# Designed miniproteins, single chains, continued (2): the designs that were tried, part 63

Each design is a single chain, and the fold is of that chain. pLDDT is the mean over its residues in the fold that is shown.

## One batch from the design tools (miniprotein)

Design m6181
Fold by ESMFold2-Fast:
Structure m6181 (fold): chain A 122 residues (1-122)
Amino acid sequence: SRARELAERAEADFEARVRDLGNKIALASAEILTLAGESGKEVVDKARKAIEEANNLLKEMEDKRREYVEKAREATSLEEVERIVREGREEMDKLENEINKKIKEAMDFATSELEKKKLEEE
């Protein structure tokens, strides 16, 4: 049915989005550790805090993914599935934007401190 096809596509989309953001956070975390080197614990601590906040938001996104997928599977009409999928996408978009902001904050902090240190050494 169209309802089942829509629910299955939404499930695959939401799962891919959570996975891709998880990978993005992991890459940012690894890059921050590489950039930090011997450059000071305070830089690492602030960037790490932003990454921890991103990971907490990712956990919330995974919980919302499971909630909306389950609701869509239990829905009995196309109209109900369309509403649930729309609401789920809106929530996923909100959380994805918040996660991306935290990743950017962590990276910008790490990069800015390294640029300051490089300028002081010139």
Scores: mean pLDDT 83

Design m6182
Fold by ESMFold2-Fast:
Structure m6182 (fold): chain A 62 residues (1-62)
Amino acid sequence: MKGILVYTEEAKEEAEELAKRIEELSGMEVELVESPLTGEELLKKAEELHKKTGIPAMAVEA
């Protein structure tokens, strides 16, 4: 199973750490996607990726 983390530039380290934890605990492959978007627009980006790919997507913001 695969997952996507969409993150703001400021949250890069947090997203990388979260991805490692998800992979270790669940065996899920996590794709990291950097975005200049914040707040509601970042959430919309995650939802769009989920609909387009069928892969669960989550937004990460610092």
Scores: mean pLDDT 79

Design m6183
Fold by ESMFold2-Fast:
Structure m6183 (fold): chain A 100 residues (1-100)
Amino acid sequence: SMHDKLLKAIGYSLRLIGYELDLKTTKDPKEILEISEESVKLAKESVKLLPGDKISINNLKLALDVLDIGIEKAKDDKEAVAKLKKLKAEMEKTLAQQEA
């Protein structure tokens, strides 16, 4: 149902907020990358459940916030930064498409 999709998307918003907090305290480059990849996955699932919906758009924005923190924290690792920037470009393109 529409309500079931909405509740799942809200659940993803809460997980994304949790990942942002975890990312701010994490020192491990592997955890930074794993948190960032999982955040992208949750945002993509939100779009799949509720395309164009304000909650899915907000989840994309939350994932972009996670990616920005990840890029800054991983800045000394060129390979990790390149991967995170590629994910950011993909998410920015997805956000633009959802807001159109």
Scores: mean pLDDT 88

Design m6184
Fold by ESMFold2-Fast:
Structure m6184 (fold): chain A 73 residues (1-73)
Amino acid sequence: MKYELSEEERRELEERRRGMAALLEVARREGIESDAPALEALAEELRRRGLSEEELEELAREGIERGLEELAK
């Protein structure tokens, strides 16, 4: 049932899992528990556009901060 993963595929999967965990932690710390799924969807779309996992994580963190400021308006 499970497919064997190449070295590159395993590395990408590990980076993805790490990025998702970081996004959830940042969202919880900022009090955005209900928005966690939206952050993950955004990260996946940006990754499809060719961004690296680290860039996605940093951009998502910045997006959370800007989103909180926008809600305060």
Scores: mean pLDDT 57

Design m6185
Fold by ESMFold2-Fast:
Structure m6185 (fold): chain A 97 residues (1-97)
Amino acid sequence: SELEQLIEELEKLIQEAANSKDEEEQIEHLTEAFKIYKDAPEEYKEEIKEALIKLLQELLGLSEEQAEFVVEMIEAADGTEEEFRQIASAILTLAKA
């Protein structure tokens, strides 16, 4: 139930980012999605990681390699707002290529 709720919120945030026409709004939604993964209980991290990779591919058009690299960036980040905003900005650039 908790895992299902986290994945549902993750999907909603990434979908809202994909549907938004405002870059700042897109960055805000992606930043919140990354926080869900970063702050997830260890027992849920693998399932949330798999969901995140799939959602980045299906909703933002990233390749599997690009989506996996995004997860690596989130894992390496100190979890600051600024770092997640930079990752979000980079993703939006990749989604347009």
Scores: mean pLDDT 86

Design m6186
Fold by ESMFold2-Fast:
Structure m6186 (fold): chain A 73 residues (1-73)
Amino acid sequence: ASAEEIAKAAEEIAGGPRATGRELAEAVQRVTGLDPDTAGRLAAYALAKTGGGVAPVEEAGRVIAEALKRMGL
């Protein structure tokens, strides 16, 4: 999954350019087909890297795509 695909899904779910952890987890599941627990961990990681309870979808998408690449996904 690309950073752009994740960012677009998150933006559609959130209805704007910032997404909550729940919305990021839903976007990850939609794009990758990963289970809710793995998607939730990736969403939490992106929030930790972006410094808040909501994350810019483009930055979160990049962080999640990088993590997926390191996991071989």
Scores: mean pLDDT 85

Design m6187
Fold by ESMFold2-Fast:
Structure m6187 (fold): chain A 84 residues (1-84)
Amino acid sequence: GIEEHLRRIAKETGRPLEELRELISEIVDRLNRTIAYTNIRILKEMEERGIDNPELRAALERDLALVLERLDEEERAEIEKLLA
């Protein structure tokens, strides 16, 4: 799991575990942002192509809502900047 990877990286790089936790937090935030944009893209493509799958749409919307809830207002603004 992620705990084993963190300990391995700490040993390999000689960095404090606390510093690695900060880096992992940043990576997790970036992954959450990527998931949000991927789900938005799929939802848009479904609408543009006329794909009528309400179960898939509902699942994607729920996943998107959960991920966006984990992103603060500053993080959302930074995502918009990355698209420019």
Scores: mean pLDDT 73

Design m6188
Fold by ESMFold2-Fast:
Structure m6188 (fold): chain A 106 residues (1-106)
Amino acid sequence: MVEEAGEIAREAALKGGKEGSIAAGNGASKGGILAAERGGRNGAKGGSAGVMGGAGAQASAELGLGPEEAGRSAESGVRGAGTLGGEEGEKGALEGAELGKKEAEE
């Protein structure tokens, strides 16, 4: 579910601090790309949201705005990728969020 993917992205950001926030941003961006590839036209809309959320998360982490702000940006991107991308976008968003969590744990 989109809510679960968003929660995973936020948790990755909080658990890893700055590094986790960057990983969560990468996860959101990857989820966006997967949503775009799988969801067709709706996937492209979701993909844009995912990539933008990921970029915002990375920027927030790098600028020292804190893991909460980075997590919110990543969560917003993941939710956008899932919601706007439809069923295939939702799958892409979840996979991206899980990749971000895995990178934050490493």
Scores: mean pLDDT 79

Design m6189
Fold by ESMFold2-Fast:
Structure m6189 (fold): chain A 66 residues (1-66)
Amino acid sequence: MDLTPEQLREAFDVASKGGDTVPADEFAARLGDPEGREAWAALLDEDGDGTVSRAELDAWIERFLG
């Protein structure tokens, strides 16, 4: 997907409501790509617990978009 680091961080901030984690499925849905939802969840949820942390998102952005 042609998402920017700013769009990913904004989506995380909205979904987390100021918290440090969000459900991976909810975060992927917020990005507006139902076909990419499973792939996004798998890439961001490194520990497989069904949540995405802010640290995991930042690490992913730096690795793949930075």
Scores: mean pLDDT 68

Design m6190
Fold by ESMFold2-Fast:
Structure m6190 (fold): chain A 59 residues (1-59)
Amino acid sequence: MEKLEEALKRIETVLGKDTAEAVRDVLENGVSVEEAAKRYGLSPEVVQKAVDEVKKFIE
């Protein structure tokens, strides 16, 4: 949805495209934080923090 897209653009600007794509996989596709982090070479902690930030923005 539009709120999610805006939040993901913000994450992309601050944390980079790979982090934004990992967050998209978690929130839109039901991928685990650990699996999304592995796909993009990120730490699960970074992905979890980004997911939490996006959830605050869209809630």
Scores: mean pLDDT 80

Design m6191
Fold by ESMFold2-Fast:
Structure m6191 (fold): chain A 100 residues (1-100)
Amino acid sequence: TLSDEELEELTILMNSIFELTDELMEALGLDERLLTGGDIFRALSLRLNEENRVKVEGDKVIATFPDGSVRTFSSNEEAQRAMFEHLRSLGAKIVEVVYP
């Protein structure tokens, strides 16, 4: 599971405002360029669930990423952090940091 520091970082990511690329907006079915991390994560999670790409087995979360890679996490919070890192690698940019 995540440390207190890692959980705080995740909370900051969930509350912060991201600017999406046109490609990410189309991929996630979003009409807004500026969204909170939580709204982006919710949209991504809904899409991944529709494609059966997220599976929970006991204490493990197995997620198939948009690049086709399969990764295993010990918690939903770890999976969420990895998804934000992936979104940022695809061009999502934090434009306003919102602390809890």
Scores: mean pLDDT 71

Design m6192
Fold by ESMFold2-Fast:
Structure m6192 (fold): chain A 87 residues (1-87)
Amino acid sequence: SLGAAFRVTLSADVDAGAIVDAALAVPGALGARVFHDGELVAEPGESATLPAGATAVVLVELESEAARPAVQAAIAAVPGVASAELL
């Protein structure tokens, strides 16, 4: 498996679990976790509110490199996500 990391900036309060769910909905995404201020805040099936203006890191386990653009787009499409940048 391959790892990908995304920096996510929030314009509204967002459930970190919704970011995890969006990433995992992409074919070839095997795992996703959200970190805020260096702390794990959500794994699959978990819920945690990230406040407006926060920056989070999303670590995604991928089956292949080909899944990465779709995962980035899925994270960026979550309501309240202002940007999702590949690290």
Scores: mean pLDDT 88

Design m6193
Fold by ESMFold2-Fast:
Structure m6193 (fold): chain A 64 residues (1-64)
Amino acid sequence: RERQVELYLQAAEAAERGDTAKALQLMSEAMVTGEDAEVVAQIAKETDPQKRAELAREAAERVS
């Protein structure tokens, strides 16, 4: 879970930089449960980098 939190936070930073491909890759690596898959899908549909980063940070908080 500690590694999962780190991956989500790294994904948030990548999203803030506009690196969508890296952000999605890191989020998929953090995916462990079916609930995580829904969160990753929602983040993938978000086009605003700031909102995408916020969703990734919320995912990190939920799994910490």
Scores: mean pLDDT 71

Design m6194
Fold by ESMFold2-Fast:
Structure m6194 (fold): chain A 90 residues (1-90)
Amino acid sequence: ADETLSTFISDLNEVKKKFESLPKEVQEEFAKHLIGLRPQILEVAKKASKELRSKLAETLREFSEILEKLGLEEEAEKVRELAEEIESLE
């Protein structure tokens, strides 16, 4: 769980670095795909350490801010909600 979540956070940070330079269609598809992974992300997060859940929540909030800046407001809100759900896990 921790290894899986750590890899996922690393992958998200790599995507984040180049995300604003991607075509709009790719940005939208990625955001929708990320939102669609919510059940899988929550399952892994529940089994992971509190420290890694906190790091994931922070990364998702940063991603949400980028999405909002790019005009993907609906996707930004859903990613922010996911971050809050992860942080509310025991």
Scores: mean pLDDT 83

Design m6195
Fold by ESMFold2-Fast:
Structure m6195 (fold): chain A 85 residues (1-85)
Amino acid sequence: SLEDQLVEEFFASWDTNGDGRLTAAELRRFLLALRPEEPEPSDAELQALLRRYDRDGDGVLDRDEFVELFTDVSEELLQRELELA
C-alpha cells in the first residue's frame, strides 16, 4: 500500500546506519518531520514511545514495530484534524 511504501522510505531515511533498526535519535528526527508544529520530543517521551512499541526490549525499533508506531501516530493526527473540521 502507499502507507507501507511511505513507511519503507521514512524508515530508510531515518535509519542512518542501515541496520534495519531505528534508534531513539532517528525516531526523534522522524517525529520532528511528521509534526513540525510541535516542539522537539524529549528523551523521556522518546523512551516512552520505545517502551510502548519495542516488543522485544532491545532498545531499538525494527521495521514491524516502526510500522505500528507510524500507523498509530498518523491515525491520531487524522482524527485530530477531523475533530477540528
Scores: mean pLDDT 68

Design m6196
Fold by ESMFold2-Fast:
Structure m6196 (fold): chain A 90 residues (1-90)
Amino acid sequence: SEEEIQRKLELLNLSVEEILQRILEELPISGPKLVELYRQGKVRAPSDLWALLEFLKGREDELDKLTVEELVENTGLSRALARAVLEALR
């Protein structure tokens, strides 16, 4: 949940820069694309970035099979933002 993600971020005391570094380290395929979305101002919230990291971690072999609905359900991102992420991952 978004509440669990917020609690986890608070416990880890991570900056946005540290979250982006972890994204690049843990997501070799999707990570660079997520960093680009951040640079474009499309994904800015630390909670959204962390939710994407946790959801995509271990699922990069399934990127072609991901749906907007699945991304929304698992991350709590808006449908519009989830669509932008999924399009960038393709």
Scores: mean pLDDT 80

Design m6197
Fold by ESMFold2-Fast:
Structure m6197 (fold): chain A 97 residues (1-97)
Amino acid sequence: MSALERFREGLAAYQAGDFARAAALFRSLLEAPEADLREVVREYAERFPLPKRPGPPSTPAEVLRLLAEAAEAFAQGKYEEGLELLYEADRKAASLL
């Protein structure tokens, strides 16, 4: 399975409320090559409105790590922590565009 296919499955799981599966899929992406992770971050940016003010410079791997941690927080019912992690992921993704 390609990194992009795993990311799409992770997003589908996340949108369905299966946060545990989404977290596992996003975590599995951290072992992918940086070029594949950059393609994943580009797909994320095309599907979701990113904040107009980017965060500090980041890496594609750090964006996926934050998305995995956000999904893990939502799976545990830690919604405020999950939203903060998701917002930071969005800001860091915007820094890579």
Scores: mean pLDDT 80

Design m6198
Fold by ESMFold2-Fast:
Formats: sequence, C-alpha cells, structure tokens
Structure m6198 (fold): chain A 75 residues (1-75)
Amino acid sequence: KEELEKLSEEEQQKLTLEYIGEVAEIYESLSEAEKEKALKAITPLAQQAQQAIDQKDYVSATLLAKQMKETMEKV
C-alpha cells in the first residue's frame, strides 16, 4: 500500500485502468453462467472503486481494481 503512495497520481490512474482492463479480459473469457456469477460478485467492488475514483483516491481505486481481478480469477 505504501508503495502505491510513492507513485504519481497519473501512474496510480494507469495502474487502476490496467487492472480494470484485465478484469474485462477475464470476463470475456468466461461462460455465460460464470459471467452472471462474476458480475454479481464484482458489482459491490466496482461501486466502491468508482466512489474512490470520484474522491480522487487512486490508491484505494487501484487496490479495489486488483481485488476485482482476483475475484474474477476465482470464478
């Protein structure tokens, strides 16, 4: 977490977008049943990530995006 705070705001935003991109890539690889399960699982995390972005808390946004990716990988 401390390591993320050492990054510039632009670098934190880029990292957040990279994790979101990976989440989208995993989603596209899933079956229809897995997609429904994945969406239900990540929706609360996606809402929290959007709130963090709106608050310009890109450290929290990056951590939430990473958690979304980890959640998608477990589906």
Scores: mean pLDDT 80

Design m6199
Fold by ESMFold2-Fast:
Structure m6199 (fold): chain A 84 residues (1-84)
Amino acid sequence: GLGVAVLTAAHELLRLAEERLGEEDPAVRKAVEQALEALKKGDEKTALKHLVEASRLLSEGATVDEATVKLLREALELARQRAL
């Protein structure tokens, strides 16, 4: 279901982010913040769109800072709770 897709996307994005740790990219941070906000509201479809966008940016060479990785860990925990 959609919850499993969100959980999978969040997990894959966190793995990719750990490989691309460095300077803050504002577009990546915004996408992660929007995904986290959507998850807090129960909007899994919007969360998935923003997680996919963040993964695309990282695949195109963007980097993430430790603060953005922390937000990603929060998003992954919310995705796990909602998939339960």
Scores: mean pLDDT 86

Design m6200
Fold by ESMFold2-Fast:
Structure m6200 (fold): chain A 100 residues (1-100)
Amino acid sequence: SMKQLSELAGKGMLQAANAVLHAAKEVAKNGTKEQAREVARLLIEGVELIKELAEISPEASKEALDKILEAAEILGEVDPEAAEEAKRKAEEGKRYVEEL
């Protein structure tokens, strides 16, 4: 059913967002700029995926985007340029979901 798919999609998005947030925290402690750029790329890809699923799970999408924004801010300590791009993308995603 659509309700079961919505719940599964929401759980998947939140699990993935938490995993990438954890990766961002680890990179901030001991990571390289190359690792920060890779995590930032995953954040940007994540925003696009969340936008595609947002109509199905809007509440989980908002929570996942908040976690992506937090991860992007943390990466700013290692690579400010990559972090700025990811932040802008996450903020765009939040506006998109709020307009649904």
Scores: mean pLDDT 86

Design m6201
Fold by ESMFold2-Fast:
Structure m6201 (fold): chain A 111 residues (1-111)
Amino acid sequence: PLAVLEEVKKAADILGNKGTSKIVDNLIRSYEEGDYEKFTEEVVSLSFGLPITAAVERAILKQLGIKDPEKEKAIETLLEVSNLLQPIVDEVLQGKLKPEEAAKRTLEALE
């Protein structure tokens, strides 16, 4: 489950996005501490941050006219993980998931 979070952190670091990298660190810490309420809050933050980071970097690459395969792969990783988290975050925001269940579904989605 943590391997995908480490890939997200690596992708964020490649794109120079320290904010997203810090959210991943907070996710790993809250999971290790069994703080599922904090974990769920950080998942919500990540779900909004990932598509914004990807869109900004895509715009920068397009404006510069430079092909960067590592950054393009990093953008794809962020978008893929964002898509996996979206249905879970939607149910959390609707009050349909308790933190422990949200954490479980997130870990299952990130396997």
Scores: mean pLDDT 83

Design m6202
Fold by ESMFold2-Fast:
Structure m6202 (fold): chain A 62 residues (1-62)
Amino acid sequence: MLSPEEWRESIKTLARQLSGRLSEEEVIRLLQGLIDHLESIGDYDSAKIVREVLKEFLKEKE
């Protein structure tokens, strides 16, 4: 399993790659869906990291 730092970097990389192919709204939807899925399976630590990346992504677009 990835460390929290490796997981954060992987999600940041995914968000950047998706931003080149998808709209901002589609990227937000996918990241929110990932958060919802992780929380539904009880992986709150991984969900928190995705939520932090989503917050950073939104700040970059503000």
Scores: mean pLDDT 78

Design m6203
Fold by ESMFold2-Fast:
Parts: structure tokens; sequence; C-alpha cells
Structure m6203 (fold): chain A 64 residues (1-64)
């Protein structure tokens, strides 16, 4: 079972790779949002991880 740190680092790499493709970036965001919900048992930690994922997505969208 992947850790929250592993999921967020993988999501960051994937979002960076598709930063110029908004449809693919949205698909990566949705995929990792689901992965965080499935793999993180603590609701507070899950919420914080989802906020960080959304922040990374916004940063990628700002750059592309």
Amino acid sequence: KPSVEQLLEDAKRRLKAVEHDPEKALAVLMEYADELQENIDDPEQQGLALQELARMYAEVRRRG
C-alpha cells in the first residue's frame, strides 16, 4: 500500500509531465484524488493530501 508521500510525489511527477495538456492534467488530478481516498485511512490526513494535490494541479495549470 503506497504512503501519502509516495502518492503525492508520483502525482507531482505525472502532473509535471503533462503540464501543457490540460485534459491529461485533469485526468491525473482525478486519478490521484481517487488513489488518496482509497489509500489514506485518516480523514484529516486525506483532506490535507487532497488540498496539496489540488495546489500542485493549480501550479501546473499556472505554468502551462
Scores: mean pLDDT 79

Design m6204
Fold by ESMFold2-Fast:
Structure m6204 (fold): chain A 65 residues (1-65)
Amino acid sequence: MDELVELARRIARELGISERSAILLTYHLTVLKLSPEEAATILRRMGFGVSVEDAERVRELLERS
Protein backbone atom coordinates (compact mmCIF):
# COMPACT_ATOMS: atom_id res chain seq x y z
CA MET A 1 0.00 0.00 0.00
CA ASP A 2 2.67 2.56 0.98
CA GLU A 3 4.69 1.86 -2.19
CA LEU A 4 1.59 2.34 -4.36
CA VAL A 5 0.87 5.67 -2.63
CA GLU A 6 4.43 6.90 -3.28
CA LEU A 7 4.24 5.78 -6.92
CA ALA A 8 0.84 7.48 -7.30
CA ARG A 9 2.28 10.75 -5.95
CA ARG A 10 5.01 10.65 -8.60
CA ILE A 11 2.40 9.95 -11.31
CA ALA A 12 0.25 12.86 -10.06
CA ARG A 13 3.20 15.26 -10.45
CA GLU A 14 4.10 13.83 -13.89
CA LEU A 15 0.56 14.13 -15.31
CA GLY A 16 -0.65 17.21 -13.39
CA ILE A 17 -3.62 15.42 -11.81
CA SER A 18 -4.64 15.37 -8.14
CA GLU A 19 -2.77 12.99 -5.80
CA ARG A 20 -6.09 11.41 -4.76
CA SER A 21 -7.08 10.77 -8.40
CA ALA A 22 -3.66 9.22 -9.10
CA ILE A 23 -3.93 6.93 -6.03
CA LEU A 24 -7.41 5.73 -7.05
CA LEU A 25 -6.43 5.23 -10.71
CA THR A 26 -3.29 3.31 -9.66
CA TYR A 27 -5.33 1.09 -7.31
CA HIS A 28 -8.07 0.34 -9.88
CA LEU A 29 -5.54 -0.40 -12.65
CA THR A 30 -3.04 -2.51 -10.64
CA VAL A 31 -4.99 -4.14 -7.77
CA LEU A 32 -8.46 -4.48 -9.34
CA LYS A 33 -7.01 -5.00 -12.87
CA LEU A 34 -9.64 -2.75 -14.45
CA SER A 35 -9.32 -1.20 -17.92
CA PRO A 36 -8.49 2.53 -18.21
CA GLU A 37 -12.06 3.14 -19.44
CA GLU A 38 -13.56 1.39 -16.39
CA ALA A 39 -11.24 3.16 -13.94
CA ALA A 40 -11.92 6.61 -15.42
CA THR A 41 -15.69 5.96 -15.43
CA ILE A 42 -15.71 4.95 -11.75
CA LEU A 43 -13.66 8.01 -10.71
CA ARG A 44 -15.88 10.39 -12.71
CA ARG A 45 -18.96 8.93 -10.97
CA MET A 46 -17.18 9.63 -7.66
CA GLY A 47 -16.70 13.28 -8.71
CA PHE A 48 -13.06 13.20 -9.87
CA GLY A 49 -12.21 15.14 -13.03
CA VAL A 50 -10.28 12.42 -14.88
CA SER A 51 -10.45 11.33 -18.53
CA VAL A 52 -9.89 7.95 -20.17
CA GLU A 53 -6.68 9.48 -21.59
CA ASP A 54 -5.49 10.26 -18.03
CA ALA A 55 -6.13 6.62 -17.04
CA GLU A 56 -4.28 5.37 -20.15
CA ARG A 57 -1.26 7.58 -19.29
CA VAL A 58 -1.27 6.28 -15.69
CA ARG A 59 -1.29 2.69 -17.00
CA GLU A 60 1.63 3.47 -19.37
CA LEU A 61 3.70 4.96 -16.52
CA LEU A 62 2.93 1.95 -14.28
CA GLU A 63 4.18 -0.44 -17.01
CA ARG A 64 7.42 1.60 -17.32
CA SER A 65 7.83 1.61 -13.49
Scores: mean pLDDT 79

Design m6205
Fold by ESMFold2-Fast:
Structure m6205 (fold): chain A 92 residues (1-92)
Amino acid sequence: SEELLAEYKANHSPAEQFLIEIANALARAVRERRVVPGLDEAETARALAAAEAGDALAALDLMEELARRHAEPADLPEILALIERLRAEVLA
């Protein structure tokens, strides 16, 4: 639905949308135990290893590497700030 897509875009910044898309790709790779669009074999192996270990910090490190390679330069500072907030919550 175009209406649902418009609501999603209205309620999420481009930086938040990028992180949601990457989180969904990582979750899908872990669930399906295979390479998915947006991830290569090495990134998929890292996602699986982090999930099997329960290592949220390793998953956030992978998300930061993906952001630095694939995010729009204008969105990158906000994406990195969101990842740092998630790291702080994991360490609390």
Scores: mean pLDDT 84

Design m6206
Fold by ESMFold2-Fast:
Structure m6206 (fold): chain A 57 residues (1-57)
Amino acid sequence: MSPEERAERLAAGAATAAGDGRLSAEEAKQMAVDGAIRAGYPELAEKAGAAALKAAS
């Protein structure tokens, strides 16, 4: 899986949690950012966060 695919999957997971009412859109963004950093892709944190915010909105 490419780093971009990993960031997209982290964003999708965060967006799903927001859609289930467990997270706000802002919380989903932060979860995706933190997830990317923990996964070893800090350079993709901003992209993952933006994707999660867009999907959760």
Scores: mean pLDDT 75

Design m6207
Fold by ESMFold2-Fast:
Formats: sequence, C-alpha cells, structure tokens
Structure m6207 (fold): chain A 73 residues (1-73)
Amino acid sequence: MTAVELAKKAYEYAKEGNDEKAIEYALQAASTPADPKELEEAAKYLEKAAKESSGDSKKTLLTISKALKEVAK
C-alpha cells in the first residue's frame, strides 16, 4: 500500500468510528516512503479522518497529518 492508500484506510476506519484502526493506518502511512506530493495528499486524508473523530484520537490524527506536511516541505 502507498502512503495515500493507507491514509484513505485511516479515513474509512474513522468514518466507521474505529479510531484505533484509524490511528494504526495513519501511523503506517507516516512510516511509508513517499514523495512530497504523496505526503501532502496523505495528510489531507488524515485531516478528514480527524474530523470524523473526537478527543485524543482527533488530536493524534491531526498531529500525524501535521508531521506529514512538515516532512513534505
């Protein structure tokens, strides 16, 4: 799976209310080698995942998204 595909999986699990799997896939996306364009796209999906989540899960997903954006610079 690409970083973007993993980030899309994180978003799908977040929509299902499965925050644990959403975070697992978000961390896998962050650990996957990707070019800057792929990292920016993955970060956008993690922001969408964060909007479907709340509390600590939302903060974690936003933190991972921000980290991907910083690496993409």
Scores: mean pLDDT 84

Design m6208
Fold by ESMFold2-Fast:
Structure m6208 (fold): chain A 60 residues (1-60)
Amino acid sequence: SLDDFIEQVRKRMLAAKSPQERLDIFTEAAREGRERYADDPKTYHRLLSELSDILNELFG
């Protein structure tokens, strides 16, 4: 599910050893999400929003 995908990405970001590694994980997840939700823009935009929130929690 979308929630499972987001949770997996969150765990990977938390395990990351550097800010660059977290950005790489974000970029890869966004790319994968584009492929996975290519015909569902609403779900893709929700994914991007939640990934951005995770990234902000770790940096801000």
Scores: mean pLDDT 83

Design m6209
Fold by ESMFold2-Fast:
Structure m6209 (fold): chain A 59 residues (1-59)
Amino acid sequence: AMSAAEKGRLYFERGLALMDTDPEEAARYFRLAAEYFRQAGQDGVAEYAEELAEALERM
């Protein structure tokens, strides 16, 4: 089973891979990554992932 930090990294990487081709899907992965990063106590990277999602949602 994957840890919360590992899941956060996985979903963040999926978001990065989709930014140019499917920004709407990328934003969903960044929000999911942020949830797992917060569960892992990694609030800084969670906030960064949320900011990336917000930027894509405003396009």
Scores: mean pLDDT 86

Design m6210
Fold by ESMFold2-Fast:
Structure m6210 (fold): chain A 80 residues (1-80)
Amino acid sequence: SELYTVEKEVETGIKDKEEMEKLKEELNEEGGKIRNEDDKVVQINVEISSEGVLKITVVAETKEAAEKAADKLVEKAKEL
């Protein structure tokens, strides 16, 4: 396959729906910046479950690009 997928999960401990939505919006904004700066990153999906589990999925032309993008999003999530 010409594309690599990397998935990371973060247990945020967030229980408030509005706080979950804010986190998702902030990570989607960061994901947009990453895709604009690295043309090897094809798609980024950010989801948060009702239990506050954050799932970040990155699809890229190389595993290295996918892992780098996913790591940046995980670090961003920890800062919020």
Scores: mean pLDDT 85

Design m6211
Fold by ESMFold2-Fast:
Structure m6211 (fold): chain A 88 residues (1-88)
Amino acid sequence: SDLDITLLLARATVLSGEMHMLLRMLPSMSPTQQREAVEEMRRSRDEFHSIVDRLLGLTSDPALRALLRQRDAQVDSIMAEAERIAAA
């Protein structure tokens, strides 16, 4: 339903925002805090992927499907950058 799509999009937006915030804070964190933040980001990424899979099952709108795939790839890129920072 449109309501289900709206709620899933809202949750995806929150997760993406939290990942961006953690990525921004990573360089100022201790090594232990960085490892904990990266694991939190992995959980958020996994939930984001699950939400995208659900949304792709609920919509045939090609514009929304393209946006969801783009955002999924962006979240993976954020995760890769976080892992790079924590490995330094």
Scores: mean pLDDT 89

Design m6212
Fold by ESMFold2-Fast:
Structure m6212 (fold): chain A 81 residues (1-81)
Amino acid sequence: MTQIDFSGLSTEQKKEAVLTHARIALAEARADPRVPQALVDEIEALLAEIEAATTGEQIEAVAQRLLAVMARMRELHEAQA
């Protein structure tokens, strides 16, 4: 799942959804030898930022940045083809 549907979710539920996606992205980044350490570090920073987030706006901002990081990971994976 690469998209997060926030419809009907509480702020706490939105935060948990983004945390879950960030953890998955970190695991995928660590499993892919094409992903540079700098990108792994960026995902770790996003995890810290989402853990500190207290508003829906902050959670959404982290979600958008996480999607951008995941897009960069896909580009690195596709470059193997």
Scores: mean pLDDT 76

Design m6213
Fold by ESMFold2-Fast:
Structure m6213 (fold): chain A 100 residues (1-100)
Amino acid sequence: SEVEELARLLKVPKATVERLLGLSAEELKELAIKALEEGNLEEALILGQILRWKRDHEPDPAERARLEAAIEEVLEAYKRWMEENREKYEELAEELEKKL
């Protein structure tokens, strides 16, 4: 089944994928942005992949457009997270070098 393949690809339990697929575009977007804010990049990427899978399998053009908009907002949040965390990563590296 496609759900079992998606679970294997994401390396998460099938039950988790089934639960996430039951959420709306807005709910998945909010969870992905929250995961980024909490520093959980892995969870944010999983939620982004669930959004893309839902878009690719959505027959209703209006719902597909909502999913595409949610994906775009998550990608913009991811770009902001990358820029904000670049300096934080460099600070951690500098602190580690001072301990050696």
Scores: mean pLDDT 80

Design m6214
Fold by ESMFold2-Fast:
Structure m6214 (fold): chain A 118 residues (1-118)
Amino acid sequence: MLSEEEREALRRIMEETFNEILRIALEAIHQKTPREELLERIEKVLEEGADRIIDALKLSEEAAEKIYEVARKTAKQITDIVQQARDENVSISELIQKIGQVWGEGYEEIMKIAEEEK
């Protein structure tokens, strides 16, 4: 079971990571960033976020591996959303909504992993 301090740490890390991902996604639309470069940038940010969560919550190696799997899956999904938005001229509001949905799903999965570990 997560402590109040651990839940606060997770919420803060997730918020900071989400804001950074959103900035990268919006820049990628404007700059027409190639898919490979966009994926690399998103994967780096999500890996750094995952590292922060694992350290803050003192998670086991097994739980850490599951969180890295969620991070890798989320990175690919967000990259696909940004590419589709660029190709189909999706509005910025719809782009943010789609990224937010994928992010929310990843957050819920990470929370379940952390709660089951503790």
Scores: mean pLDDT 85

Design m6215
Fold by ESMFold2-Fast:
Structure m6215 (fold): chain A 68 residues (1-68)
Amino acid sequence: SLEEILKEFEKKLEEASKIKDKEEFLKTVQNIYLETMRKIGNSGASKEEQNEAIDKVLKLAQEVVEKK
């Protein structure tokens, strides 16, 4: 479900935030983002639900990067 995908995304971002090296951190966040986008696209959810999930993913990724 989209809820499970979003929960896994949040968990992976939390783990990534422990990375002290800035370049490694950014690369890890980018990989998590791309994998999450792929999972959302393959979720079978409606286009509207997928777009809402994508917006949430973008906001969370931006917040984590800005906090670093």
Scores: mean pLDDT 83

